# Designed miniproteins, single chains, continued (3): the designs that were tried, part 47

Each design is a single chain, and the fold is of that chain. pLDDT is the mean over its residues in the fold that is shown.

## One batch from the design tools (miniprotein)

Design m9622
Fold by ESMFold2-Fast:
Structure m9622 (fold): chain A 120 residues (1-120)
Amino acid sequence: AALADRLEAAADRIEATGEMPEVATFLRYVAAVLRGDEEKAAEYAEKLRPQLVFAKDVTSADPLTLLSNPGALLYVAAKHILAGNYEEAAFALRQYSKLLRKTHPKVAAVLEELADELLA
């Protein structure tokens, strides 16, 4: 699907920055799930296991708690992408991008562009 291809392209751009390889791996994980590639999804999930398990425990928290936990925002974005809730996914990606803007501006820009593509 075109969405999985856009997630892979965003992951490639994040890897090119040399920063936050876990975010690139996470986008590849979501793309693999969307494609039904169970083997690749399991491979990426293992690399992300600490982040995914931790984030799941806080996904039901209030918005302020989610904004304070970057991994939880990324997990929330994935859940909404997989459910077809692209407006909510874009919102979560934009909030995560804002948290990264000062420290990882190149990664933040990729995530903002991905959020725009989800709404196009």
Scores: mean pLDDT 76

Design m9623
Fold by ESMFold2-Fast:
Structure m9623 (fold): chain A 96 residues (1-96)
Amino acid sequence: MSAELQRRLREALGPAAERAAERLLEERGLRERLDPEEYERLLRAAAGAVAAALVEEYREQGLDMDEILERLRATPPEELAERGYRLLREALRADE
């Protein structure tokens, strides 16, 4: 059950999370400054953080994991990417 849920979350969130992470890294000039391997590692880490933050946002609204998955699948990828970008940006500002 857990592995199947993780797979579905990755399918629903993966593209949006990666797009949000790419936008932030490009905005900070990191794509230009990092080696391709370093950029790829940071992109994966940032995308993972975006995915976790999006799930947590719905969990805070009182949704269970099945409801979260349905909401994520019903939301356009561009909207998820925009929301993920804002969450990641806010998290980084909190560390300043």
Scores: mean pLDDT 78

Design m9624
Fold by ESMFold2-Fast:
Structure m9624 (fold): chain A 77 residues (1-77)
Amino acid sequence: LPEEVREQLREPLTAKLAASPEIQSLSSDPAEVAALARERTEELLERLRPEDLDFVLSSSPLEVEVHLGLRDIERAI
């Protein structure tokens, strides 16, 4: 992803991940939840391609992880 697109997606993805039940269930500490959401956002941004943007913005964080995980498996073969 271009740096400009990555910067634009960082805030929305971090907010979406921080609000997700998956991240919320990992810690009772709001600061740790925020840190986990930021870490997950950076991992997702590193793995994303331009063709993923519509899917990522429309899907849950779990669906995005599954989608990217399947792609990573295909690339490893």
Scores: mean pLDDT 68

Design m9625
Fold by ESMFold2-Fast:
Formats: C-alpha cells, structure tokens, sequence
Structure m9625 (fold): chain A 64 residues (1-64)
C-alpha cells in the first residue's frame, strides 16, 4: 500500500540519520504527502511517492 511504501522510506531515513529532529521533520512531510494523496485527493499515490523519494534523496545529501 502507499502507506507501507511511504513508511518504508521514513524507516530508511531513520536508519541513515542520527539527527532525531531531521527524522521527525521527514516523518511530518511524509505524513502530509500521504494525507494529501489519501484524504484530500490533491496528489496521486505516484506523485506522493515521488515527492517523498525526492525529499529523502535531498535530505540524505544535505546531512552528509
């Protein structure tokens, strides 16, 4: 499911980053994208996944 795929991305960020504030911020962003796709219908599931994947890549590059 979209929720499971997004949570997997959050779990991967949590495993790679030691900064709990950055992990919490990413979780909030991921939850917002999931909400916009599943509740508001503003995003397709594919768009929500792409946004979360893009944010993960940028965050991990920034945190190096």
Amino acid sequence: SLEEEIQQLVDEVREQLDDPSLVAGFQQFADDMLYRATVLGELTPEEALDLVKSAKERLLQYAK
Scores: mean pLDDT 85

Design m9626
Fold by ESMFold2-Fast:
Structure m9626 (fold): chain A 79 residues (1-79)
Amino acid sequence: LAAFQATLESLIISNNVETIILVSSASAAIQSIVSSIAAKYNVTLIVASSVAEAKLIALELYLQGKKVILVTASSAIAV
């Protein structure tokens, strides 16, 4: 989890990320870390009920010019 946290923080800083999309099927530990990081860096946190919903939200935000990170249960981070 320390590696996940460090990678997520690096991606937020390096890419000036505005929004994190978290899939609800992610573990409680991942959800806790993501929520803490979102609060620390003042980024918007959106919780999606499925990977498909998360991808649709990511596409919508991308079309609005927003920089987003997608966090899934099977992959820690996608840019």
Scores: mean pLDDT 75

Design m9627
Fold by ESMFold2-Fast:
Structure m9627 (fold): chain A 76 residues (1-76)
Amino acid sequence: MVLVLSDEQRRVVLEDLKRLFPEETRDLTLEDVRRLDPRVFGELVTRMLEAQAAQDLAALEEESRRLIRELKRARA
């Protein structure tokens, strides 16, 4: 299933990333999140939610860093 996310959900995810990785996300905006392929965004957010539910902080960190890399790649 292709996950369709609202601007509110995109904003919440961006805020969470900025809280976890303030330096790496300093220049990221909601517009950068909107530019990412919604399928890729949905898949990575799902992996982050699964890691959070499992209380696997290492997996949450890795999937969060992957999402940040994809956001920056989509911008370039």
Scores: mean pLDDT 78

Design m9628
Fold by ESMFold2-Fast:
Structure m9628 (fold): chain A 67 residues (1-67)
Amino acid sequence: DEKKKIVDDYVKEVSKLAPDSADDVRKNLEKAAKNSKNVEEAKKNAKKIKDDTLSFYRRAQELRRSL
């Protein structure tokens, strides 16, 4: 299952930065992969979610230093 491999790989990457959020991210990635018409679309959608999630946590860390 190529879609499952994409989800598993991206969850592992996100869990290094935000382990407590891994379950929520997994659910979002699985939903995006299931709703994608093919593996190529699943990769694009999953990458977007992964990149957005990592960017969010990095920005949140920066904001917490200012607040």
Scores: mean pLDDT 76

Design m9629
Fold by ESMFold2-Fast:
Structure m9629 (fold): chain A 78 residues (1-78)
Amino acid sequence: MAEEILRELRRLVEEGRLEEAQALEDEILADRERAEEVLRAGLRERMREEGLSEEEIERRLEEAERKLEEARRRLEEE
């Protein structure tokens, strides 16, 4: 899960394990693309069943991405 990965990244930074934290950053970037595809497929199917349009699905996906970016920013502030 994205929150789990971000939490682990923060923990490595607190431990002073910057090398492992940087390696996790690379993995997060790779996983982000994969997560976007999975989220797009899953949310699209669910939202279509609820009667949402493709425009609404895109809007929800953008909101999810913004929440992930917000979590990253908060991690940096903490």
Scores: mean pLDDT 66

Design m9630
Fold by ESMFold2-Fast:
Structure m9630 (fold): chain A 66 residues (1-66)
Amino acid sequence: MSAQELLELGEDLYRLAVERNDPGVIEAAINQLRDIYTELQRQNAPQEVLEKMKKLIEELEELKRK
């Protein structure tokens, strides 16, 4: 899977977690996004892609901290 495909998957997971607004779904999404972020780092993805993914993780962590 390309870096762009991984980012798109991450954006989809983020959107579903926000729409459902369920703590369990948010936690699962955070874990999946962290795994995607690790894979992007291993692929040496562009910094812009890594920054976008990190922002999605941070926003879900903020939503969870409510």
Scores: mean pLDDT 84

Design m9631
Fold by ESMFold2-Fast:
Structure m9631 (fold): chain A 65 residues (1-65)
Amino acid sequence: EVKKIVKEKVYKNGNVLKTVTTETTKGDTVEIETESTYKGKRRDFDGKIVEVEEVTKTTATKKLP
């Protein structure tokens, strides 16, 4: 079984965070993949405002009873 959940968050400054979570059940194991895409402006270590696009992928595994 595959379950997909999509969430989108828009910040007051126009920055967007989109999160897609996919849960795949294989036997007694559930694999959870989360992909987060962030677009917007961020302050750099040097204090400069830069435009960024960051994609973060995380995989977690759960065992069912």
Scores: mean pLDDT 75

Design m9632
Fold by ESMFold2-Fast:
Structure m9632 (fold): chain A 67 residues (1-67)
Amino acid sequence: GIVLSEEEAARLRELIRTSDLSEAAKVVLLTAVDEAVRHRVDLLAMAEGIPDPEVRAALIALVREVA
């Protein structure tokens, strides 16, 4: 499982903000990152809860870039 440090979370948020994803997808992903960091939850487990498979895959790929 991936539990992000504050620096890794900040980098992930920046990657999400600068990605070519839709603004709606960015809101979903930034919310998931904030919840995972706040609750010390595995971010890959949070990704499994995302109903859109493209948004879920994007989060998993971005998390692997920073962890």
Scores: mean pLDDT 77

Design m9633
Fold by ESMFold2-Fast:
Structure m9633 (fold): chain A 94 residues (1-94)
Amino acid sequence: KAELFKEYQKFVEELRKKFLTPEQIAEINRLAVEDPEAAAARRKQLDKEFLDYFSKLSKDLRNKIKELEGTPEAEKAREELRKFIDFVLKLYEI
């Protein structure tokens, strides 16, 4: 459980670094002033790329949890995964 929790925390942190970089934020903020329509399109593009990448990696993590099937830790790992999925989606939507 504790080791899986650390892996999910690293997963969330890796996604945040990849898709919410200071450079991307600065680009969007600049576009919002110069061209609000382009800024909205860029945000939508990053949102889609983030969700696509997250979906693929979540599938891989689900397969890893399946390897733990038959152990008491499998259920706990699924709960931790769901909590992190909710956290990531909430963080990105807000």
Scores: mean pLDDT 67

Design m9634
Fold by ESMFold2-Fast:
Structure m9634 (fold): chain A 59 residues (1-59)
Amino acid sequence: SAAEGEAIFEERFAPMLNEETVGAPAEPLRRWLVEKGVAARGGPRNLPRLSEAEVAALA
């Protein structure tokens, strides 16, 4: 859901999305967030792995 996705974004991913990663382990997840428009906030380069529930919430 949108509200749940925003909560996860604010709490876990928004700070991380403004940092650079030393690698590309999050490449598929980065592409998914770009499709959702999150890249406008600084680029999703160093994301941690997401749980199934977190993926569902962001959908």
Scores: mean pLDDT 49

Design m9635
Fold by ESMFold2-Fast:
Structure m9635 (fold): chain A 65 residues (1-65)
Amino acid sequence: GLNDEALFNLGEFYKALRRYDEARQIYQELLDRFPNSPYVLEAEVELGVLDIMEAVGMPSVPLPE
């Protein structure tokens, strides 16, 4: 099965491919399955980064300012 390290690496892989939705799901899975993992804080940071990336990178933002 996937451990915390494998899930974190998979999330990083999807992020590198700009598959932000898949990356978010993998980081959430890590938090759910391994809440005491040393990767938890890094996964939470990555989820925050992905949320910002979607918000500022979304072509559907209607207001330019």
Scores: mean pLDDT 74

Design m9636
Fold by ESMFold2-Fast:
Formats: C-alpha cells, structure tokens, sequence
Structure m9636 (fold): chain A 91 residues (1-91)
C-alpha cells in the first residue's frame, strides 16, 4: 500500500477521532433520518477502527462523540450505550 502504516500512530488515531467527531456532529445537525443513520454509522466505524488498532483513548473519544449525537437527537438509550462503550474502551 502507498500509505506508510505505523509512521505516526498518534496522528492516525487523532484523524480517526476528528472523523468520528465530524460525522457525529453532522448526524446531530441533520434533519434527514437516513443521513443521521449514515453519519452515526461512519462515526461508530471510526471508533471501532481506533479500538481495533489498540488506541483505546481515541476509541473512547470517538464513542463519546457518537453518544453526544444520540443525546442531541433524543435517543437516550443509544446515548447511554455508546457512553458505556467509551468508558470500556478507555479502560
């Protein structure tokens, strides 16, 4: 692959967090349920990617962004679920 994986793991982790936060914010601001679901799915996948790479704090930050988006959308149950996932990823 042309990208040099492992050149800067911290920078890659921050890119994943930034992408998750951006997608979560777009979901919370969207009036379209399909776009909300798409952005939340993308944000969740960035969190899973960080977790899979062993970047627990980046995964936790990503999951917190998803939880905040669900809270803004009025989905308290999914917000609680992702907040718990963030706590577990940071541990």
Amino acid sequence: MAPAAGEDPAALAEELVAAAEENAEKAAESKDPVKQASYLTAASLHGIAAETMGEGEAAARSYRAVAEAYEKLGDDELAALYRRRAEEAAA
Scores: mean pLDDT 81

Design m9637
Fold by ESMFold2-Fast:
Structure m9637 (fold): chain A 100 residues (1-100)
Amino acid sequence: SELTEDLVLGVEASLELTKKLMEEYGLSREKNTLEELLELRKKYLEEHKDDPEVQELLEKLERGNRAWLEIALEILRELKERKDTPLLEEDIRLLEEELE
């Protein structure tokens, strides 16, 4: 599926961008908050906007984002068509209460 390929490209580009960000700013997932990492990612993209490698990564991220939105819309459409998800959650909850 073309959507699956674009999703994989988006994920790979996101991981590569994260590695570049962590290397340049000396960051560690263990020591830095997600909010700090997101702010530094924004700074990195602004500072490297003219870098062809970074532009390529942004194009792959854009393709991944579009593919994710298409999949998310399809899931929501299927969910609306079924209309049974809230009832299934209710049935699961009632079953859990009966088993306790």
Scores: mean pLDDT 68

Design m9638
Fold by ESMFold2-Fast:
Structure m9638 (fold): chain A 82 residues (1-82)
Amino acid sequence: EPSPQELVQRAAERAAEEAAKMLEAGYSLEEVRERFAAAVAESTGPALEVRIEREGRTVTVTVTFTDPKTGETYSATASVEL
């Protein structure tokens, strides 16, 4: 069974890959952020936060999950080169 930390790490890696693909396809960083914000709002409630940043050719995604039952916070960061 993957730990919450492993699940958040995998989520960050997949989100970074998807964000990079969207940017390479010609979407703006703002459009990518809006799409991820909409997806999070629809499926995960207030427990999940996703941040997307771009510096030059590097896209960095940070996923933070706060377990409402324990108060524990798990964060993972993944980066992809365009």
Scores: mean pLDDT 77

Design m9639
Fold by ESMFold2-Fast:
Order: sequence, then structure tokens, then C-alpha cells
Structure m9639 (fold): chain A 99 residues (1-99)
Amino acid sequence: SNGIKLAEELIEVLDKAIEAAKKGDVKGLEEQAEKVKELAKRAKKEGDSLVARTAENAYESIKEAIEAVKKGDIEKAVLLLEIARGMALIVLGVLKVVG
């Protein structure tokens, strides 16, 4: 199913965002934010409303993580992204059950 593929792509982007946050890499985080934004648009166009909302929430988490990194709060940035990743994993699990 397309929703499963989009949820898997979201998890991959969040894994890269977590690595960027751990390194204090604001530009890397901004790159992953753009990828999540495009993924949310794709999910909306394809009618995958659950994945779209999850990606939109992940986008907001990456924006908050960028601000945390800019303030030197790497622990907060990583925590925000790990929570977003956990939510994406739950969504992937739901999609696999209803498939």
C-alpha cells in the first residue's frame, strides 16, 4: 500500500533528522524538514490522511528541534524527534494491520 511506503519514508527522514540533531547540524535538520513537508503534500494528494497528519506533526517537531539546537539544547531536540519517530512507527503498525 502507498500509505505504508510513505510512513516508511517518514521514518527514514526522522532517523536522518535525529542524526543531524545529535551533531548540532541545523542545515541538516532544515533539509529533513523540507523532505517531511513534501512527504505531507504527497500523502494529502493521495488521500493518505493519517500519514499526512503524522508528517505535518513531524514537520512541527523538526522546527522545534531546530530552535532547540540553535539554543544548544541537543537533548531536547533529540527527544522531540524520537517522539515523532515513535508516532510514525505506531502509524506504520496501524497501516499494516488494516492492509
Scores: mean pLDDT 90

Design m9640
Fold by ESMFold2-Fast:
Structure m9640 (fold): chain A 67 residues (1-67)
Amino acid sequence: KKEEILEKFGDSKLVVPNEEAAERAVKALIDNDVELKGKTLRVAGSDGADKEGEVFDLKEIAEKIFE
């Protein structure tokens, strides 16, 4: 459920090229029941980017997905 998933993310950050990529990554983390405990993740796709990715709060993106 939403509250349980938000708790699993904690203060975790996500580094991705854009917000759409962040939403896709958070959806995948939810579908795979991943617990991050405040860790910072880089999505594999961002490793090939010419510029650094943007930082997003996993909880904020997850809240958007659930609404």
Scores: mean pLDDT 68

Design m9641
Fold by ESMFold2-Fast:
Structure m9641 (fold): chain A 100 residues (1-100)
Amino acid sequence: SSLLEKKREEIIKILEDIITLLEKGELTKEKAGEKLQEIKLLLNDMIDEFPEYKELINKAIELIEKMWEVLTSDLPNEEKLKKVKELYEEIKKILDEILS
């Protein structure tokens, strides 16, 4: 579906923006919250339009919540970046499975 493909690309772009800002030391808690909330809205829109993928999309939402926990933790930025990149790869895998 071209609509699923577009929403996947939007989500991936926002996640890559988070990683880029985190690498630059420019990711504020406010920016992180806004970007993760935008992703959650896109994922919920995908559930509404494609309810058959609800279980997979809910797994992606859980990973977004884990990303928020990592980004708001007292971990060193290097450890945050490592964990966020791991969560990014897991989210990407789920979104790729939806398109399969």
Scores: mean pLDDT 88

Design m9642
Fold by ESMFold2-Fast:
Formats: structure tokens, sequence, C-alpha cells
Structure m9642 (fold): chain A 82 residues (1-82)
């Protein structure tokens, strides 16, 4: 079964951009995206069709009450990658 590297990018309305730690998951697994600047965690279910794409998970609220948008990038985990 293929493993994927999932990275979330959070874009805040003030122009702040943060990237989360990469998460390794298999197709069909649900990953929970958390960050100190997010009010609530965001879930994403891994799909093979999302490979090498940027997926918009929609609008969320920051821990400071500002609007933010979460994007996920999905890459195949290579056994030769560091």
Amino acid sequence: MKEYVIRATIVFEDGTVVNTEPIVAKEGETVTITHPKLKEPVEYTVKEEDLNKVIDLGEVTGSDGQKARVYVTVLEKSPLAP
C-alpha cells in the first residue's frame, strides 16, 4: 500500500502563512491537522487522485479569531527520500 506525505499550509487573512509538520499516511486514512494558530483541528482523508495537487480544505478560524484557509499538498513517500 502506498504511503503519502501530507503537508498543510495555513493562510491567514492578515497575510501570515504557516506550514505544518509533514504527516505520513496511507490512502484512505484520515489525518488530523493541528497548529497553535488554529482554533480547531482540521481533518483530511488521503486520496490517490490528490497526488501532486493542492487541495483547498476551506475556511477555518485562527486561535486569535481571524479567518484562515487550509491547503494540503499530497506527495508520494519515496523510500529513497531523506
Scores: mean pLDDT 81

Design m9643
Fold by ESMFold2-Fast:
Structure m9643 (fold): chain A 57 residues (1-57)
Amino acid sequence: MEADLWLGKYVADGNEEYLKKAAEIEGISVEEVQKRVERIKAMTAGGHDGAAALAAA
């Protein structure tokens, strides 16, 4: 949950510091966090409402 907040900031800002914070919170590598961000972006690339559908799942 908290890592998702930092990922959201990274998506909005592009600042690698937010990736590092998310990685530390989850105890994983920055590369793994970045891969997760790319998947989220791919899911939302088709439009705004895609995120709402994911939240409903």
Scores: mean pLDDT 68

Design m9644
Fold by ESMFold2-Fast:
Structure m9644 (fold): chain A 81 residues (1-81)
Amino acid sequence: KPLVLAPESLALARELEARVPLERADALVEKAGAELKAAGWDEDLAIALYERALGELAATAGLRASLEVTDTEVVVRLEPA
């Protein structure tokens, strides 16, 4: 399913991008990928691992992150903490 950003979160996403080092984002993606591979590529687990990684990145910028799963897409929301 495609990952889409909620329109109201666009400004906060830009702030997150400016504050989070690329190496930190890459490390969290690598860790999530390794855990997903070990668990046999379960889609629900993939969503949970991504939400956890996104939450860790958002917290470094003083934000909260959440995912909303629909039939067609996964919506990413960012909010002030």
Scores: mean pLDDT 70

Design m9645
Fold by ESMFold2-Fast:
Structure m9645 (fold): chain A 105 residues (1-105)
Amino acid sequence: VAERARALAAALERQRAVVETLLAGASEAQRPTLEEALRLLDEAIRLAREAAETGDGELLVEAMGLAGEAAQLLAQAYRGEPADRAAAEAAGRTAARVAADRLAA
């Protein structure tokens, strides 16, 4: 749990930096959705860091859920086009890895 939580926190911190950059160039229509995505990412990072410190798998699952919600808001802000293609691809790779881990169990 701790190693996965650290990896997730690092990935989410990079995603947050991208969303912050997108906010600087965002339209008024996109801004509230991107601000909400940032809020969810900040909470997900906090929970992932706590999971890394405590080894609590429930905090890790909660962090992943919030990260997923943030990803959906990013997609919504750009009318179905990924706001950040690299972030969308990273989310897809994470989902595929989780699916592979479940099949291996």
Scores: mean pLDDT 70

Design m9646
Fold by ESMFold2-Fast:
Structure m9646 (fold): chain A 90 residues (1-90)
Amino acid sequence: SEERIKKLVELSKKSKVPFLKAENEDEVRQLIRDIQASFGVSEETAERLLEILLKAPDEDAANRAVLAFMIGKQLGLSEEEALRLAEKAA
């Protein structure tokens, strides 16, 4: 949603994770597309995963969240269950 994209732009500006820096809505949308392409997930799931990563306190926490999500997907968990693992790992 447009409201979520704006929220993600603001979170990106505050993020301490260098690879998640985005200056505008188009750059956030590109990050969402990159997540969709990398994990084969819906746009909504990619937006929610990006929010988890942007809220991470540091790069190590963001990396743990990505790994937990990837493992969950490889184990055949639902997108919701994989997102829950990502949140717990951050």
Scores: mean pLDDT 84

Design m9647
Fold by ESMFold2-Fast:
Structure m9647 (fold): chain A 92 residues (1-92)
Amino acid sequence: AEELKEKAIEHIKKAAEAAIAGDEESALEHEKKYIELTKELLEQGKLDTVYELLAEGYREAARVARAFGDEEAAARAEAMAREARRKAEELK
């Protein structure tokens, strides 16, 4: 599971970087791979890891929103990231 988690985090970071750079096609490809890997971990019952990945995804979404000047979207994404991280901690 650790290897799938690391790959998913790498993809969502690359998706955010591509989105900020204006490479929409690359951003969508990396987001799709992040989603596929997260679904794979969910199917394995790794619920704590799935919430950790959701927290990382929301954190990267906040970074993209802030880069485009959308402070409301950034604040909302940060709140969702905190909630997902809290859920991951509860599940251990």
Scores: mean pLDDT 86

Design m9648
Fold by ESMFold2-Fast:
Structure m9648 (fold): chain A 79 residues (1-79)
Amino acid sequence: SSLKEGLEQTEKDIEKLIQMVKDGKLSKAEIQAAIDHLRQQIAYLEEQAAKSSGEVKEILEKRIELYKKTLKILEEALK
């Protein structure tokens, strides 16, 4: 499934982003830009999930959960 492949790629991209934050490789402005982007993506995916069902909805909800967890990590990094 292209959606399942998309989730797997997103997980890898998020792991890389979190590692870059932990390693201090991103500026405060770059972290804020990532937060803003994740908020927009969460809103979009929640709209898609609301009109989806079955396995598609489950995959979208897992992606939303991953993004929400990532958002919390990025917000803590700005403190």
Scores: mean pLDDT 87

Design m9649
Fold by ESMFold2-Fast:
Structure m9649 (fold): chain A 90 residues (1-90)
Amino acid sequence: SLPLEEVTEEQAKEWYETQMRILEELKKKAIEMGVDEEEVEEELAPLRETLEEWLKNGGKIPSKEARERLAEELRKLGFSEDLVEEVLKL
């Protein structure tokens, strides 16, 4: 795991920009493989939102809203209530 608390603002921004670039390259490759652009954007939008929340919080912790969304996704996937509670307490 990345030590989020040790990341400088500059390093967090560079990491965010690198991850966004990776997502754009994945989009281009998917389109070249014949995947519809709208479908690719729908799949990538949650990942971009997660990265924006990460950067907004200085690369330290996800927002309360992002943690609540993650907790609901984990519940839908059948993860234990104990794990869901841990995510909410982060």
Scores: mean pLDDT 65

Design m9650
Fold by ESMFold2-Fast:
Structure m9650 (fold): chain A 83 residues (1-83)
Amino acid sequence: TDDLIKKLKEQAKEATKQRQEIQLQMEKETQKLDAEAGRAKKDPAKQSHYLARKTGHRGLSQRQIQQLSQQASELEQRAKELE
């Protein structure tokens, strides 16, 4: 039981760490795509492409963040129930 509790807590910490890493990468990619959109000054097609990529990337990253947050919460609750 104690070993299982420790494993669940470590898995919850790992999910939280992955969530934080995805959030950081999401913001870095957003900054990069915003810069590329800015560089494509008089090319509306390229500008729209970079903005669409930003929206898509943020959407996927936010879904992953939500899933990892839920996973961490479920793992923490399971560990608490075993205490």
Scores: mean pLDDT 85

Design m9651
Fold by ESMFold2-Fast:
Structure m9651 (fold): chain A 66 residues (1-66)
Amino acid sequence: KLEELLKKVEEAETVEELRKIIEEMKRLGIIDERSAEMLIELAEKDPERAKRVLRDILLGRILQEK
């Protein structure tokens, strides 16, 4: 499931797609409400940076849980 989210981040071409991924990460408890709000703001201002941050969060979670 985390690998599916990572694929969605890599394939995302729009801010709306990034927003949907951030909301899903919040729903799964990967990030909290405040982090989700900050990431949505980042995606609107710098989508490439937002993609890198989302990728790093997901990879970190995968590595920690194994």
Scores: mean pLDDT 80

Design m9652
Fold by ESMFold2-Fast:
Structure m9652 (fold): chain A 66 residues (1-66)
Amino acid sequence: DVAERERQLQEARREAMQLIHDKGLEYLKKKGKEYIELARKNPDTPEAKRLLLKGETMLEIAKLLE
């Protein structure tokens, strides 16, 4: 579902910006890695796919801001 994927990307970006504001760039990297780790625990679920997308998006944003 394209609409659901777009919503998840918007949520990931919003959460990333909030984390940078509240905790800084290093915490964003930590959170991104944690989401990817959670996704790896149950890789065949829709929840794992959402967590992987969120974690990867957060790490991409962190890389752009370094």
Scores: mean pLDDT 80

Design m9653
Fold by ESMFold2-Fast:
Structure m9653 (fold): chain A 68 residues (1-68)
Amino acid sequence: SMEEELEMAKLAAIHKGLEEAKAKGWTPKSIEVEIIDGKKIKVTITTDEGEIVKTFDIEELVKEALAS
């Protein structure tokens, strides 16, 4: 369903943001997730070292999840 696909996309977006924080050695303190026009997901991770902001297409995230 669209709701299940959206939930998968949110988790994938959060995972990608956290992977970048881990690669940089930054410790996440808070995570904010925004849906833009039902097409994009914006993830903001706040750390002591800085802020990570990433935007992904929902369709691309779902395709990646299903291709694994």
Scores: mean pLDDT 83

Design m9654
Fold by ESMFold2-Fast:
Formats: C-alpha cells, structure tokens, sequence
Structure m9654 (fold): chain A 91 residues (1-91)
C-alpha cells in the first residue's frame, strides 16, 4: 500500500473520529472515554512519528469538542500525514 493510500485511509478514519467527537461533544461520558482512550494510546506509543500523530489526533478531537471543526480537520490531516509516514518508513 502506498503512502498516499495510507494517508487517505488515516485521514478518513481521523475525520470520522473528529466529526463523531463534534456530534457528541455535549455527551460528557462519551467525551471522557474518547479522550482517555487516545491519551492511553499516546502513553503506550514508542515511536516518535506515532507519538506526534497521536498528539495531533488528540488536539483535533479536543478542537472538535470545543466546536472548532476547521482546526479539528487541520489537525486530523497533519496526524494522517505522520501516520502514513510512520507506516511507510517501517517497510
């Protein structure tokens, strides 16, 4: 799978995640579980590119929860670029 294909898949998944966070931003239990899950993944990440990607994904989700979908989408795109780079550089 190419860098462009992985980036597209990662972006589609992250875009879905930030849109879901935006839709349910008033659901405190959902928001808490989502943020906790992302923070646990960030704490478990060992690779620098994976960590930076997860940090940007977390920032995007937080922006979506605050109602800033433009910022959320920007962070999701940057996270997708880092995840695509991580997965293609390990090959």
Amino acid sequence: MSYEEIKKLAYEHLLGLVELAYKHRDDEEFVKKLLDALEEQLAAAKDELAKKGLELALEGVKAAIEGDMEKAKEKAEKAAELFAKYYTEEE
Scores: mean pLDDT 82

Design m9655
Fold by ESMFold2-Fast:
Structure m9655 (fold): chain A 91 residues (1-91)
Amino acid sequence: MEKVQEELRKGAEYAKGVVEGLIRESRRRVDETGKPEVARKEAENLETTARQLREAADLARKAGDMESAKVLEESAERAREAAREFAELAK
């Protein structure tokens, strides 16, 4: 259990950094192309990322790691917010 919780903590911090990088890259692609279909695709990708992060947060909760669960849940919310922003650009 201790080893699983440590892996979850490392994973949570890594996921936070990855989400920030994904949001920046998605924004860059949307800005460079100006195409609604690109914005829609980037929104879909970030929605998928948010779902995966919520699943990871649930696993952290089951392992008793509430701190990692919180970080993963906050990262999922950030990805979802960015997805909503890009979905608006796709209109």
Scores: mean pLDDT 79

Design m9656
Fold by ESMFold2-Fast:
Structure m9656 (fold): chain A 131 residues (1-131)
Amino acid sequence: SLAEQQRLREQGQAARDRALDALDQAGTLAATSSPEVAAHLFNLLAGAFIGLGLGSPRVRPLAEQAARLFIQAGEAILTKGKEEALKLFQQARQQAQQALDALVDNVEDVPALQRLTDSVQEALDRAKALE
């Protein structure tokens, strides 16, 4: 029904907004934590987007690009410093936002969007526990 489609759209929008909020918190944590904690966080985020790409062929190129940029941010925080790592993180976040926005456009993708949101939140919570 139209009411069921509207509820699914609202659930998708809420999940997308929670994922973006968790990514913004991840950026803040990476900026304020040790390089080792930040690198671990970026690797966990890369894993979340690799998982999205495997499960969602429609957004796979965006998910894979986000994952690659998170991996590069993790390498950069340990080798090049915080400024370059955060620049790569912002590029990854932009690709991540494009993938999340594309998932919101299709009610069939709501479960994949919710799983990604939970994975991003888990990555943030696991990194916070290391402080």
Scores: mean pLDDT 89

